# Designs tried in a protein design run: designed miniproteins, single chains, continued (5). Part 24

Each design is a single chain, and the fold is of that chain. pLDDT is the mean over its residues in the fold that is shown.

## One batch from the design tools (miniprotein)

Design m16810
Fold by ESMFold2-Fast:
Structure m16810 (fold): chain A 74 residues (1-74)
Amino acid sequence: SLEDKFEEMLEGARARYEAVRPSLSPEQAAQLEALLAELEKIYEDFKAGKISPSEAFERFVKLLEEMQAIIDAA
């Protein structure tokens, strides 16, 4: 299901953050934590029916791309 995919993506993002955390500056860590919080909010809004599945997916992908850009800059 799409919910299962979001859960997998969110867990993957958290795992990646934990793996790179020791290499991050305080600024990079704060930026990634903020993006993770946004992913969690989108997931909760999706489960609550406040956002459409397609809009949730588009926002999720964009946030994951932003996280990857920060990690690549580390």
Scores: mean pLDDT 85

Design m16811
Fold by ESMFold2-Fast:
Formats: sequence, C-alpha cells, structure tokens
Structure m16811 (fold): chain A 90 residues (1-90)
Amino acid sequence: MSREELDDEVKLALTYMLAAMGLNAARQGKGEEAVRLFEKAIEVAKSLKNPELRKEAYQAIIDAARRAMELQPEHKEEFERVIEKAEKLA
C-alpha cells in the first residue's frame, strides 16, 4: 500500500465518520451542525484521488443527508443543497 492509497483510505474513513456525525447531529435536533458536517464531508470527499472511492464517499453523504432531511424538515433546503452538490460531483 502506497502513501497515496493510505491517504485515500484515511479520507474515505473520515468522510464516513463526518457523514455519520452529521446524521447523529440531525437525530439530536442539531440541524445546522448536521449541515456543516455534511459540507465538511463533501470537502474531504473532493480531495480523494481515486474516482471510485470518491463516488462511494459522495453516495454515503447523499444517503446520510436524505435521512437527516426527514429528521430536520426546517433545514430541508440546506440538506437538498448538500445532496445536489454531492450528486453533481459524483
């Protein structure tokens, strides 16, 4: 495993962690925090060099954000923007 491969694996793991944290924030009623965590997850996913892992990362963010939108309808437009951005980048 090269250092570049390790960097991508670490970034993918960080993306999953941020997406999970975002969904957990939404479950706790912290919609603004959830949006910020998903935006952070997108920035980490954008830095992935492997296009297949990047696509997987964006899909994880989309799935988490869709669930968060159901839990926090007041932030629906913000979650929809996160989903749209991730879909365009995938």
Scores: mean pLDDT 85

Design m16812
Fold by ESMFold2-Fast:
Structure m16812 (fold): chain A 59 residues (1-59)
Amino acid sequence: VLEEVIEHLVKVGATGEDLARVAEYAIDRGEIDVANKFIDLAEKMGLKEKAEELRKRLA
């Protein structure tokens, strides 16, 4: 379900920055599970520092 959507976004060419922005939006809305999934994906795409920053906002 959510994993399928994430996988599709990567295949369509979504950038790590796009995924990080979605994670920020999810944090803002209190959607912690969604935020964590997008943070993990952004980290895999090379945004390690941004992913760490976003994870700290969830702590």
Scores: mean pLDDT 75

Design m16813
Fold by ESMFold2-Fast:
Structure m16813 (fold): chain A 85 residues (1-85)
Amino acid sequence: ADGTLTITSPTKAVLTLKDPASGTYSFYIGDRKYYVLVDAETKRVVVLNEKGEEIGFGELKGNKAELELEGFSESDIGTYDLYKE
């Protein structure tokens, strides 16, 4: 995996990248696909659902970002492998 996304609550997650680079990353919760857009220049991180709707954001600090999330539930708490598209 190119990183991990750990959802710690329905409204919070921690992104960890092995090698921070701008691009589109993806992860799955069951059959649901999500995207993580990383801009290493602006340090901006955005999380999109499968429909392309923004459901999270944060700022990259080193190889990590603390994210604010919406649309998740307690059943989504966990660590997910992240892959660069």
Scores: mean pLDDT 89

Design m16814
Fold by ESMFold2-Fast:
Structure m16814 (fold): chain A 83 residues (1-83)
Amino acid sequence: SIEELRKTGEEAIKKIEEVAKTGTKEEFEETVKKVLGELQKKVGELLASASEEERPELLETIKEIEERLTKTVEEAIAKLEAE
């Protein structure tokens, strides 16, 4: 569901933020890859099953999660590469 997608996105952001604070660069890269893979699979499944009426809300939710994740990853990479 869209609600589950939102929850999955929130958990993904939290995991990336936590590993960026305490993990190694390798652990960070592995976590990002795994989390993005899980989200991409969930997004694909939801888009394949979505009706035209559900699509606008789903696309908006996907965009919101993607923007938040991209910002989180970019900020974390900047901190890791600066140190």
Scores: mean pLDDT 79

Design m16815
Fold by ESMFold2-Fast:
Formats: structure tokens, C-alpha cells, sequence
Structure m16815 (fold): chain A 68 residues (1-68)
């Protein structure tokens, strides 16, 4: 239903916002010397992959809502 798609869109938008804040935190921690370059690369790779997955699903949901 449209209501289910709208609810999923809201959840995906919230997930993207959380991932964005986690990326900022990882960058800040690296600049502050709190994490190693290896930890930085590992965390950033994981978060970027997750962002891509969530973003792709959000694009699909947005397209379905636009077609409804």
C-alpha cells in the first residue's frame, strides 16, 4: 500500500541520516587520532557500502510512490 511505502521511505531516510552522522564521526575520530588508518578505512568502507544499499532502496521506494 502507499502507506507502507511512505513508512518505509521514512525509515530509509532516518537510516541515511544516521549513516551520515556515523561517517562524520569516523572522519572526526581519525582526524583527532582516536582511530588508526586501518580502522578508519574499514569503518568508512562498511558505512559507504551500507549508505549505497539504503540509498538504492530509497530510490526504488521514491519511484514506486511517484508512480502511485
Amino acid sequence: SLADLEAERARLRAELAEIGEKIKQVVNDYKAGKITEEEYEQKLSELTRERGRVGARLAAVDAQIAAA
Scores: mean pLDDT 90

Design m16816
Fold by ESMFold2-Fast:
Structure m16816 (fold): chain A 59 residues (1-59)
Amino acid sequence: DGSDAAKKALEEGKDSGMVSTAAMIDGGGNEGTGFGAMLAASMGFDPEETGSMSKKGGS
């Protein structure tokens, strides 16, 4: 159950999180749309739902 592969995947995931944060701060404009979707998914919110709501019944 405690695999070395799982350990490496976890470390890579952590590093990816840090890189994403730094890229968002440093980059901003172009990747903002991509990061927005990733953040929404991370919060348990569907990015498609956000777009659909704004388009259809955003009021």
Scores: mean pLDDT 48

Design m16817
Fold by ESMFold2-Fast:
Structure m16817 (fold): chain A 87 residues (1-87)
Amino acid sequence: KLAAIEKQAEELTKKLGISEEERKELLAEAKELAETLKPEELVQLAFEEEDGDERTRLVLLIAGALIAAFASDEFLAEIEAAYEKLL
């Protein structure tokens, strides 16, 4: 569920050596994306970001987790599937 997606985002931030301050910046960027993008657009971007910047993938993951907090179970499942492909 949402907690699992957040855990994946945390594991990625630790794996990439992102500092706690940078994590706060990523959360701010992700919140802005979550407010402007629809869940479908976020999933599409996540699928297209294959060889992209690791930071960009983290922002997309966090934004998706924030949207999932307000989404239906159906949208949550689609977002979780997208995050699994970003492992």
Scores: mean pLDDT 60

Design m16818
Fold by ESMFold2-Fast:
Structure m16818 (fold): chain A 91 residues (1-91)
Amino acid sequence: MKELERQALRNMLEMLVEAGVSELNLFKDEQLTEEDLKLIREIAKEISEEKGVEIKIIEYDINNKKEKEELEKRNKEIEEILKKKQEERLK
């Protein structure tokens, strides 16, 4: 459902920005439609205006081995940043 997906994406972007990550990395595949990309860009714009940070949307082709490796590496880096920020909040 579009509204539930919008709320989930907004929450994810807010968590990323709070952790100091101002980017969203996405696989460009057959499940990610042009309408989905428009919605993602609109939500990213709303949050960037609310928080005063520029959010970049970076698209990777799942069928391109180099781009797939770059996205996997970047997602691992972001996961590590989020984990460290979560641990800092618990102290």
Scores: mean pLDDT 74

Design m16819
Fold by ESMFold2-Fast:
Structure m16819 (fold): chain A 86 residues (1-86)
Amino acid sequence: MTAMQYYDQGMAAFRQGNYQQAVQYFQQAIALNPFNGYALAGLMAALDQLGRRDDAQAAFDARIAVYPGMRSAITSTYAQIQRTYG
């Protein structure tokens, strides 16, 4: 599977309310492509739904510390997920 395919499966699990499974798919997407800001935003949203907001914040902070250019993709996708499903 590609990073994009894992991201799509993560979003499908997220839409079904399977947040723990969504976390696993988004982690696989990030492992295959560390520059996938969409997968990191999805991971953060899924962790938020599980009440793991500190883990979501830590994942964001760790990523932007290494790749500051990913901030806009991560924050815009996270905001879209929050508007649609929050």
Scores: mean pLDDT 84

Design m16820
Fold by ESMFold2-Fast:
Structure m16820 (fold): chain A 74 residues (1-74)
Amino acid sequence: DELGSRSSKAMIEAGADPEVARYAGLSVAGASSLGKDTGIMGGKFAAETLIKSGTPPEVAEKAGEEAAKASGGL
């Protein structure tokens, strides 16, 4: 979906692995469809997923924020 694609691109630009960013982007897009608060939680989940995959916390946090913003969660 377009929201997932935008979120994934934002995370990749922030330094995330493309494969992980794709899965995290889908999660953010799905969460944002349930409401703004859920979209914000989706961004947090994306950041946590990136950290688990080895992304530095500061990069993961920025990527999660950009993904949430792209999906309307911020």
Scores: mean pLDDT 69

Design m16821
Fold by ESMFold2-Fast:
Structure m16821 (fold): chain A 78 residues (1-78)
Amino acid sequence: MSSIDSLLSQLTSALNNGDDSSASSLTSQIVDQALQLRDEGRVDDATRGLLQLSTILQKHGRDDLLEQVHARLEAHVA
């Protein structure tokens, strides 16, 4: 698995266990990895990871983390 796939798996486990601190940390790490993939020209991999992240957060009702993701992505300008 890519680093982002591993982090997404860990995030799902943290959310299922109610580990809010790990979920927040893992969400930040996934965004950072996706931005790095984008900077490396791996745009499709980055986009796929971010879509999976958004889906997981929506399923768990974590609108706070979704807003954090959106803010981080808006701050990254080419």
Scores: mean pLDDT 81

Design m16822
Fold by ESMFold2-Fast:
Structure m16822 (fold): chain A 84 residues (1-84)
Amino acid sequence: MKVAIVGSGREGREAVLEASERGIYGFHTDSVTGVKLAIRVGADKIVVVSRDEKQIEAAKKLAEKEGVELLTARTAADALALAA
C-alpha cells in the first residue's frame, strides 16, 4: 500500500520531513494541492496534516472522487502513526 503525507505549516513540515526519512511520500503544501500530487503518484492512502476544516473538507471531496482513502491529523506525531 502506497501512503502519502500532505501538510503545510510547522506540523505539516515536520511530518513530511520525518516521512521522507522513512521512505513515505511527503508533500509540504496546502491540503488540496498536496492531495492532487499524492493521487498523481498513485497513493492508496493519504494523511492530511491540517487544522483548517475548509481545506480538509475540500481535500476529502477530491480523495472521494478518485477513490482514495483520506485520514486527517492535527499533529506530525499523529500523522506518522496513521501512515504506519
Scores: mean pLDDT 84

Design m16823
Fold by ESMFold2-Fast:
Formats: structure tokens, sequence, C-alpha cells
Structure m16823 (fold): chain A 68 residues (1-68)
């Protein structure tokens, strides 16, 4: 089973974001956040909610690929 660090590093590389941003995105994928949670995370990252949703979808695909 890959470590959380390996998942975060892969997401950061594939999305072209910082490790801190990738960690927030991976946490969002794993916790199934509400729309309100997504808005708060998007504000912290300085992106739109639509951009964050796209990033979360891409991260989910990456995580599914790694865990397969």
Amino acid sequence: KPTLEEIVDKVAEELGVSREQAEAIVTAVLTKPSEEDLRRIAEELGVSVETLKEMVEKAQKIIDEILS
C-alpha cells in the first residue's frame, strides 16, 4: 500500500501544485467534503471552487490509479 506521502507527491507532480496544496487536495478527496468545506479550501489555496473541484476530480483519478 502506498504511503500518504507518496500519494501527495504524485498529486503535486501531476497537478503542478505545491506539496502543501496537494496535501489539502488529497485530504479533501479522502474526507468527502461538503460544498462549504470546498469553498474554505479554495479560499485558502487562492483558487475558484470550480478549479478546486477539477483538481479534486484529477486527484481522485490519480489516487485510484496508485491504489489499483
Scores: mean pLDDT 79

Design m16824
Fold by ESMFold2-Fast:
Parts: structure tokens; C-alpha cells; sequence
Structure m16824 (fold): chain A 82 residues (1-82)
């Protein structure tokens, strides 16, 4: 498995868990788009927590290096900005 495939697998799991987290709270895409900067910062913090949880769970399975973990976190941080 390539590094890109590992990143994609982790990001897909983070996205799946994040979508479920939003659904459990009754938040739609429109609700997210209407969020204030303070609400977006809280959303980023929750997304980072989910990313860290998924990274730790998948680290052994995918043999994730510190560099790959960092790249995954950077990709996740980009999701809230656009």
C-alpha cells in the first residue's frame, strides 16, 4: 500500500466519522456553512480530535509514520477552510 493510499484510507474514515458526528447533532451542510468563526473553530477542534482518534486506531494496521500522521492532520485542517 502506498503512502497516498494510507492517507486516503485514514481520511475516508475521519470523514465518515465526522459526517456521523454532524448527523447525531442534527447539523446539515447548510448549518455548517452558516457557522460563525467561533463555531467553526470548535468544529475544527472536534474534527482534529476525530482525526487523532482514527490515526491512533489505524496506526498499527497501516504502519503510519509521524510524517504521515502530520500530513493527515494538515489535510483535515484544510477541510473546514473551504
Amino acid sequence: MSDDEKIDEVLQEVMNRFVEWLRERGLTSDDVLAMSEEERERLREELRKLADEVIEEMARKLNLSEELRKRIREEVDGWIDS
Scores: mean pLDDT 78

Design m16825
Fold by ESMFold2-Fast:
Structure m16825 (fold): chain A 66 residues (1-66)
Amino acid sequence: DEVDRHIQKVYQKLEELKRKSKDLDEQERINLKQELLQKEFGTDKVFNSDEELQEHIEQLRLEALR
C-alpha cells in the first residue's frame, strides 16, 4: 500500500514537471526528471526519453511489490 502510494506520487510529480517544463530546453527537462528519479528511487541510469523513464518506473514498481 505505502509503496504503491509512493509510486503514484512520483507519477504525479512527473506529470507536474511535464506541465511546468513545457517551455524549458529539452536538456533541462531531462535533468529535472533525472533528479526526481534519483531522489525517489536512487537510480543512476540516464534516461533520454519519457518512454524509457516510464518503463524504468514500472520495473521499479514490480521489484518493490515482489
Scores: mean pLDDT 66

Design m16826
Fold by ESMFold2-Fast:
Structure m16826 (fold): chain A 85 residues (1-85)
Amino acid sequence: MIIPESEMTEEQKALKEKLEKLYKKLRDVYGFDPKTARDIILYALAKVENDEVRIKRYEERLKNATPEQKKALDDAIKEIEEFKK
C-alpha cells in the first residue's frame, strides 16, 4: 500500500528518499536487476528495524546470493543505520 506523500512524516519522506537513492545505486553501480535491488534494500531495512519476521523472509530469498550481492547488502545495512542515527 502506497502512503501519499502528504500523509508522510518528514522522517518517512527522508527515509523514502534515502532508499530510492540506494535502489538507484544498486541498479546503476552494481548492475543488479530490479527484483534483486529491491530485495537487498528490503532485507537491509528489515535488519536495521530488527523485524525478525521480515529478516527470515528475505534471508530465505537471498540464501543463494552472490558475493557481490552480499557485499551490496552489507553496504546498504551500514548506509541505512548511519542515516537513522
Scores: mean pLDDT 77

Design m16827
Fold by ESMFold2-Fast:
Structure m16827 (fold): chain A 72 residues (1-72)
Amino acid sequence: MKEVEETLELIIESAKRLFEELVARGEDPEEVLERIVELVEKDVRELGKKYGLSEEKIKELAEEAVKKIREH
């Protein structure tokens, strides 16, 4: 579903930008990353619920989003 993919990309981009902003303000990168991962997992779960995705698919998308944030 195109809307799910586009929204997921926006969630990931926003998370990366927030990470850079908070780290630039002098916050600890590891602590910032933990907070961002929690926010991303919440946003992906809400997205999946809105579009009627299965719990398994929601978990898969959340894991993919978190991996992309941690790898980059």
Scores: mean pLDDT 81

Design m16828
Fold by ESMFold2-Fast:
Structure m16828 (fold): chain A 89 residues (1-89)
Amino acid sequence: MKEEMEKKYEEAKKKAEELEQLVKEGLETESTEIGNPELYERLQEAIELYKEAADLYQQALQSDDPEKSKQLYEQGEEKIRKAEELLGL
């Protein structure tokens, strides 16, 4: 579980960074100004969900209570699932 949680934390963090970079590049090239506002909104929601998931996984890794750690991990998984649905994954 701990190794899986560490991997999930890193993956969620990287996904948030990748999506933030995509949005930032879009804004810098003015793509989002003339592009699809629904896509921009979904990307922002997905970024927030990945960040929340990363925070939950980090809390799970730092918890000394195995039961609380499991609950935090499951909450993180739920956030990832919602983010993936928003992205059509």
Scores: mean pLDDT 76

Design m16829
Fold by ESMFold2-Fast:
Structure m16829 (fold): chain A 96 residues (1-96)
Amino acid sequence: QAAQLEAQVRQAIAQAKKLIEEAKKAYEEGAPKEKLQELIKQASQAIYQAQQYLGQLAQLVGGDDPRVLQLAKELQKVSDELYELAKEMGLELPLP
């Protein structure tokens, strides 16, 4: 269902944002590299999950649907934020 897939994409994006903020806070508090790497990995997994749901939504409603385009833009911004954060921390992003 389109509504269910949209909700799943939004929830996965929200989870990724939460994990990115947790990683930023942990980094500022001097958390061990292992803790930072785990948070980055979890955020990357949430982004990957959002991409999968978005792909399913695009197949159902079309890739040019305004919902798909809007969610794709939001997901790209979150992905860019995670990439910059990992780079700042000197950590590598796990490949999807």
Scores: mean pLDDT 84

Design m16830
Fold by ESMFold2-Fast:
Structure m16830 (fold): chain A 80 residues (1-80)
Amino acid sequence: GNVTNFTMMVNSAYHMSVDGGSDSTTVDMMSTSMVNSMNGNVSDSVTDMNTSMDVMSTGSNTPNNSSAMTMVNNSVDGLS
């Protein structure tokens, strides 16, 4: 059979805020996977984006940035 590609994307975002001083935390996650199948050949591609978190608090006027953002690409190819 002849089949094109299938794409799957997962996105999650979390937000937390604290009253009075404007404390906010945002976490974003993204995961994307793609499967291709043509003439008996199958290939998989996975792309992951890690979390990024920013914490800002007022009172001390001290912004604390803690961000870890990594992009990982994995591809698996199959033979017919």
Scores: mean pLDDT 31

Design m16831
Fold by ESMFold2-Fast:
Structure m16831 (fold): chain A 74 residues (1-74)
Amino acid sequence: SKKEEEERQKLIEGLDEFIDELKKLLPSANEEVKEKIEKLIEEYKRLKERVENNETNAAEIGRELAKEALEEEK
């Protein structure tokens, strides 16, 4: 539907913004933090590619992102 396409576009834009913000942190991070940031960048890039290729839906990606955020808070 048109709404699903709009949600996909917003999700892709959001993922790009997250990736860019994580990349900005890399130059100032220590080795341990860099490894964690690089892992998150790879996961977000993978999720973005899956959304772009219609391999998954926006709701599923939203759940994955929420799960990752909750794991970082623990």
Scores: mean pLDDT 72

Design m16832
Fold by ESMFold2-Fast:
Structure m16832 (fold): chain A 67 residues (1-67)
Amino acid sequence: MSEREIIARIAVHDLSEVVDLSDEEKELIMKAIEAGASNEEIKEISRLLAQGKKEEARKLLEEILKK
């Protein structure tokens, strides 16, 4: 398991204590972390998901993947 995968799992666990995340939403956050997302970017994705803005969260992930 890579360092980024461990960080992704910890971040998803911490977020799931605050927000009820679906498996799909957890996967989206994990992909962002694996792609090199910063803590601020992960926070922004989680805020968008908490607001029900799944399309905006997906768009932010696509921007992170382009780095």
Scores: mean pLDDT 70

Design m16833
Fold by ESMFold2-Fast:
Structure m16833 (fold): chain A 79 residues (1-79)
Amino acid sequence: GREAAEKGDLRLGLESNLKAIEKLLEAYKKGEITLSEEEIKEAEKLKEIVKEALKKLEEEGEEAALKLLEEKYKELLKE
């Protein structure tokens, strides 16, 4: 099953996810891949959520970061 990583590993995981999203959007801008407008908007929203979570992790800790991710991800799926 998927298990929660240690606090340091959570930060690395979030940074890895951010880089993956940024690479996806960069590849689209370079014409290397094709994305729909909906996929682009979703990727940009997810990128912003991960950035906010990283800031919360550094300022308020792991639980605050995870709560932000859960709330923002649910909002993204609702829209």
Scores: mean pLDDT 75

Design m16834
Fold by ESMFold2-Fast:
Structure m16834 (fold): chain A 85 residues (1-85)
Amino acid sequence: MKEQQEATLNVGVILAEAKFRKQGARATLVEKKYIGDEAVSVVEAELGDVRVTHTLVVRQDPSGVFEIVEERIEGREAYEAYLAR
């Protein structure tokens, strides 16, 4: 169970970091937290003077499979504006 939770979170982190790096940003995993059946990761990406925080939440679905149930991006507006310049 914990291995599937960790694997699901790790795939989400890798994809988020790859996306930011592809856009020219510096992406760093700054937090990774496991609480029972929930896992949370925080990736910070920096592009010029703009910083974004990307949060992923992994939980079990009703069948017991771990999935990404929440994705939050803070600083998204400033980041998208910087990409458009």
Scores: mean pLDDT 79

Design m16835
Fold by ESMFold2-Fast:
Structure m16835 (fold): chain A 84 residues (1-84)
Amino acid sequence: MPVTVVFDSGGGGPVGRVITDKESLKQAIIEASKIQRDPSSAKEIIELLDQLSDEQFQQLFDWLKQNPVVTFGQLIDKLKELLK
């Protein structure tokens, strides 16, 4: 089931994207980072996403379903938590 995620930079405009899998999430992060001008956070998120197993990604996806409005900082923190 697709999930709509809204990336809120705290200082930039919110960016909403429909996400179905890890690749669509990566593309959403790249697009949001271009709009919000935060390429360093996007790079860290992509590197952390590439380290996730399919099971860990499913845990992230379920968390995003419950928490559809996230900052890049919150996403980085959740990714680091899942990788412990």
Scores: mean pLDDT 81

Design m16836
Fold by ESMFold2-Fast:
Structure m16836 (fold): chain A 84 residues (1-84)
Amino acid sequence: MLEELKARLTPEEQEILDRLLRLNAEAHKYLVENELSLEDLSPELLRVVAEALRLALELLEMRGAPEAELEEVRAELARVEALL
């Protein structure tokens, strides 16, 4: 399913999506595998999380996601930025 979706994207869109997914996967993997809260992350990892959240927010805004979903992502980004 994911591979079929990627095949329907332009090469440029695939590169953007791969970069976004990579940043998001790194942040998510670290949090899940280490069972850490945001406050326990190093500044370097917090910056990766912030970048991933910014890209996710831009993508969601472009796709017309509900305001409630946008607010949730913005709140999480604000929490991460407060720790930097």
Scores: mean pLDDT 64

Design m16837
Fold by ESMFold2-Fast:
Structure m16837 (fold): chain A 87 residues (1-87)
Amino acid sequence: MSDRDIESLVRVLLHEILELLESKGIKLSPEERAELRRLVARFVRTAAATLSPEELAQLIGELMAQLEANPERVLEVVRERLAELEA
């Protein structure tokens, strides 16, 4: 996966997450938004280095499904997966 593909994926995923959170009535502080951006960027970079494109797509699909069902869970899932990849 190229650096451009990673940057594009980070932008799209962050946009979708923020849009869905706003649609669910969740208001993030500027500090929380900055942290989410860092988590998404770090998650995508780490996952892209470790996972195949198919595995990454599956993981993103699962995260988006969980966000739609329970928006607060997305932050937990991102944290758990990042910790798993670092462990």
Scores: mean pLDDT 73

Design m16838
Fold by ESMFold2-Fast:
Structure m16838 (fold): chain A 69 residues (1-69)
Amino acid sequence: SSGAGATAAGSGRRAAEDGRDGPAEGVEHYLKGAEAGRQGAENGDGVGGATAAGKHMRKGKELWPEAEG
């Protein structure tokens, strides 16, 4: 399941449509995290995928702290 990653990616996409530059870098990290987690799950490397997703999620929240609470 990738619900959390999909939610963060959707939120960032809406912000980008609204013309916000600040959240744009955050959404890039959320998208990379979701992709890494998905690829890890497909490849059977859940730990590696989860680790990469965690790093990206942390960076995304740091760049756009109000995106997640």
Scores: mean pLDDT 64

Design m16839
Fold by ESMFold2-Fast:
Structure m16839 (fold): chain A 60 residues (1-60)
Amino acid sequence: GAVGSSAEEKHGPGAGQLLENSVELLKESGPTADGLILAKNSAVEKFGPEVGDALVAGAL
């Protein structure tokens, strides 16, 4: 999707696919507040705050 493509372009190969897969998994499993916070913090640590924000926006 759009968030994955943007992440791949800005943060390098694999970032977009990882972000898209994480968003889909969270949507399918039913996102919890704790799960979203943990996923966002992990994405921010690895790829930066823009990817973390995109993950939360894509999951909601």
Scores: mean pLDDT 64

Design m16840
Fold by ESMFold2-Fast:
Structure m16840 (fold): chain A 61 residues (1-61)
Amino acid sequence: MIAEGVVALAAPGSRAKVGDRVVVEVEATAVINGKLYAYGRALEVNGEPSDDEVLAEVESV
């Protein structure tokens, strides 16, 4: 599953930063305070290819 969203948390040393736009290959999901989050590999960060691990607030699936 692929989800689009905004980075809420990135692994240390990642190019991805909180607030970046991401396309995530979803490994897990969680609902936190009524918002859907997806954890997984960021395939794209701000339109550029990536392989960072991120937690993203989901905007679309």
Scores: mean pLDDT 82

Design m16841
Fold by ESMFold2-Fast:
Structure m16841 (fold): chain A 73 residues (1-73)
Amino acid sequence: GSASVSEEERELIEKLVEEAKKEKGLSDETAKAIFDTLLELVRQGYKLSEEQLRTLVYLSRSPQQVRQLASLA
């Protein structure tokens, strides 16, 4: 468990990734990689708002894009 990630934050990220997976037709592998990458960023102390999380999920098609976009947030 990480003290940097709340259950509410985790649920939000999960919901956003599931919505993006359905809307954008992402594979299970890609959706999981994006989810895992967002959790890593939050664990590392990134202060991501709900709007920033939504933007990262909807603009990203790979974990590399999530990391790149998060660096701009």
Scores: mean pLDDT 77

Design m16842
Fold by ESMFold2-Fast:
Structure m16842 (fold): chain A 82 residues (1-82)
Amino acid sequence: SNKVGTITLSASSEDHSLSVFEQARKLHAEGVSKIVLTSTDGWISSSPVPTLQEMFPDIEFVDNVAVGSTSKYKATYTVETP
């Protein structure tokens, strides 16, 4: 079964890059094939997508976290049945 996961980033996170990689590793272990990165309450200094894509080449990453963006995003989790 293919699954889609979402990683939500916050400006209050201690280490955005470490937190993102840890979440991606957990989602990969769960068998997700697509991960959407989003932000709900802040911004981050840089997009982790290029590094994540290199580390997990079998996962599709969608970057909805713009550098310097203050936009409010709604987190979504979707499970696709086979």
Scores: mean pLDDT 61

Design m16843
Fold by ESMFold2-Fast:
Structure m16843 (fold): chain A 70 residues (1-70)
Amino acid sequence: MKSVAEQAMEVMNWAMERIDTIKDPAVRQRALDRASLAIQRSVEEGLSLEEMKRRVDEAFDEVLREHEAS
């Protein structure tokens, strides 16, 4: 990886593949928003690629939990 931005794009591409499996457009949009926020904050904190992916996984789990509760 040459830059933090390149790492963030890699994580976003990885997350998009998972987001594309979500059939509900409202849940998909929420997952995209939460994943984007998690990546942005991870970049601000200077986290590694592996930690960014972990934060994205946590964001997806949270979105799915919120959807179940709604």
Scores: mean pLDDT 77

Design m16844
Fold by ESMFold2-Fast:
Structure m16844 (fold): chain A 73 residues (1-73)
Amino acid sequence: VKEKLIKKGDELLEKGKETGDAKLYAMSGAYYFLAGDYKRANEAFIQALKLGATTEDIRAAIAEAVKEKEKLE
């Protein structure tokens, strides 16, 4: 489970780097957070905020990642 969450976080992070989409960084951070990788989660959330994401966007990303985590189990 943890490995699948980290892999998804990595995929979203790379896509965020390619597109510059702040929401993809927020979603990447949410998957790292659910995997218990708080350092990478914080780094991704900070980058999302720098790119214009709001705290509400981060909360929405965490909620979405929780829903998707149930599907990955």
Scores: mean pLDDT 81

Design m16845
Fold by ESMFold2-Fast:
Structure m16845 (fold): chain A 95 residues (1-95)
Amino acid sequence: ASDAQVEAVRAAVRELASLPGVKITLDGNTFTITYSDDPAVQAAVDAALAVIASVPGVSVTRDGNTATITVSPDPAVGTPIGFAIGDAIIEEKGL
């Protein structure tokens, strides 16, 4: 992924982590996002997930109010994206 793609993912994840009622959990190269039925939250989640899904080596699956994001296990692709996701969650939820 390019530096611009890594920054776009970081910004999208920070937006997701800042939304009321959004929960993000990490397990290896996969993270799960659970969000409310609020139409405004749904629209913001849709926009952020579209940005994340546009990056090569990232897949996004949705089922109701849950989104599962899987990052490539390839270190050249997965490591920068994984760091961007982790940093964004810490910055928005750790405070």
Scores: mean pLDDT 72

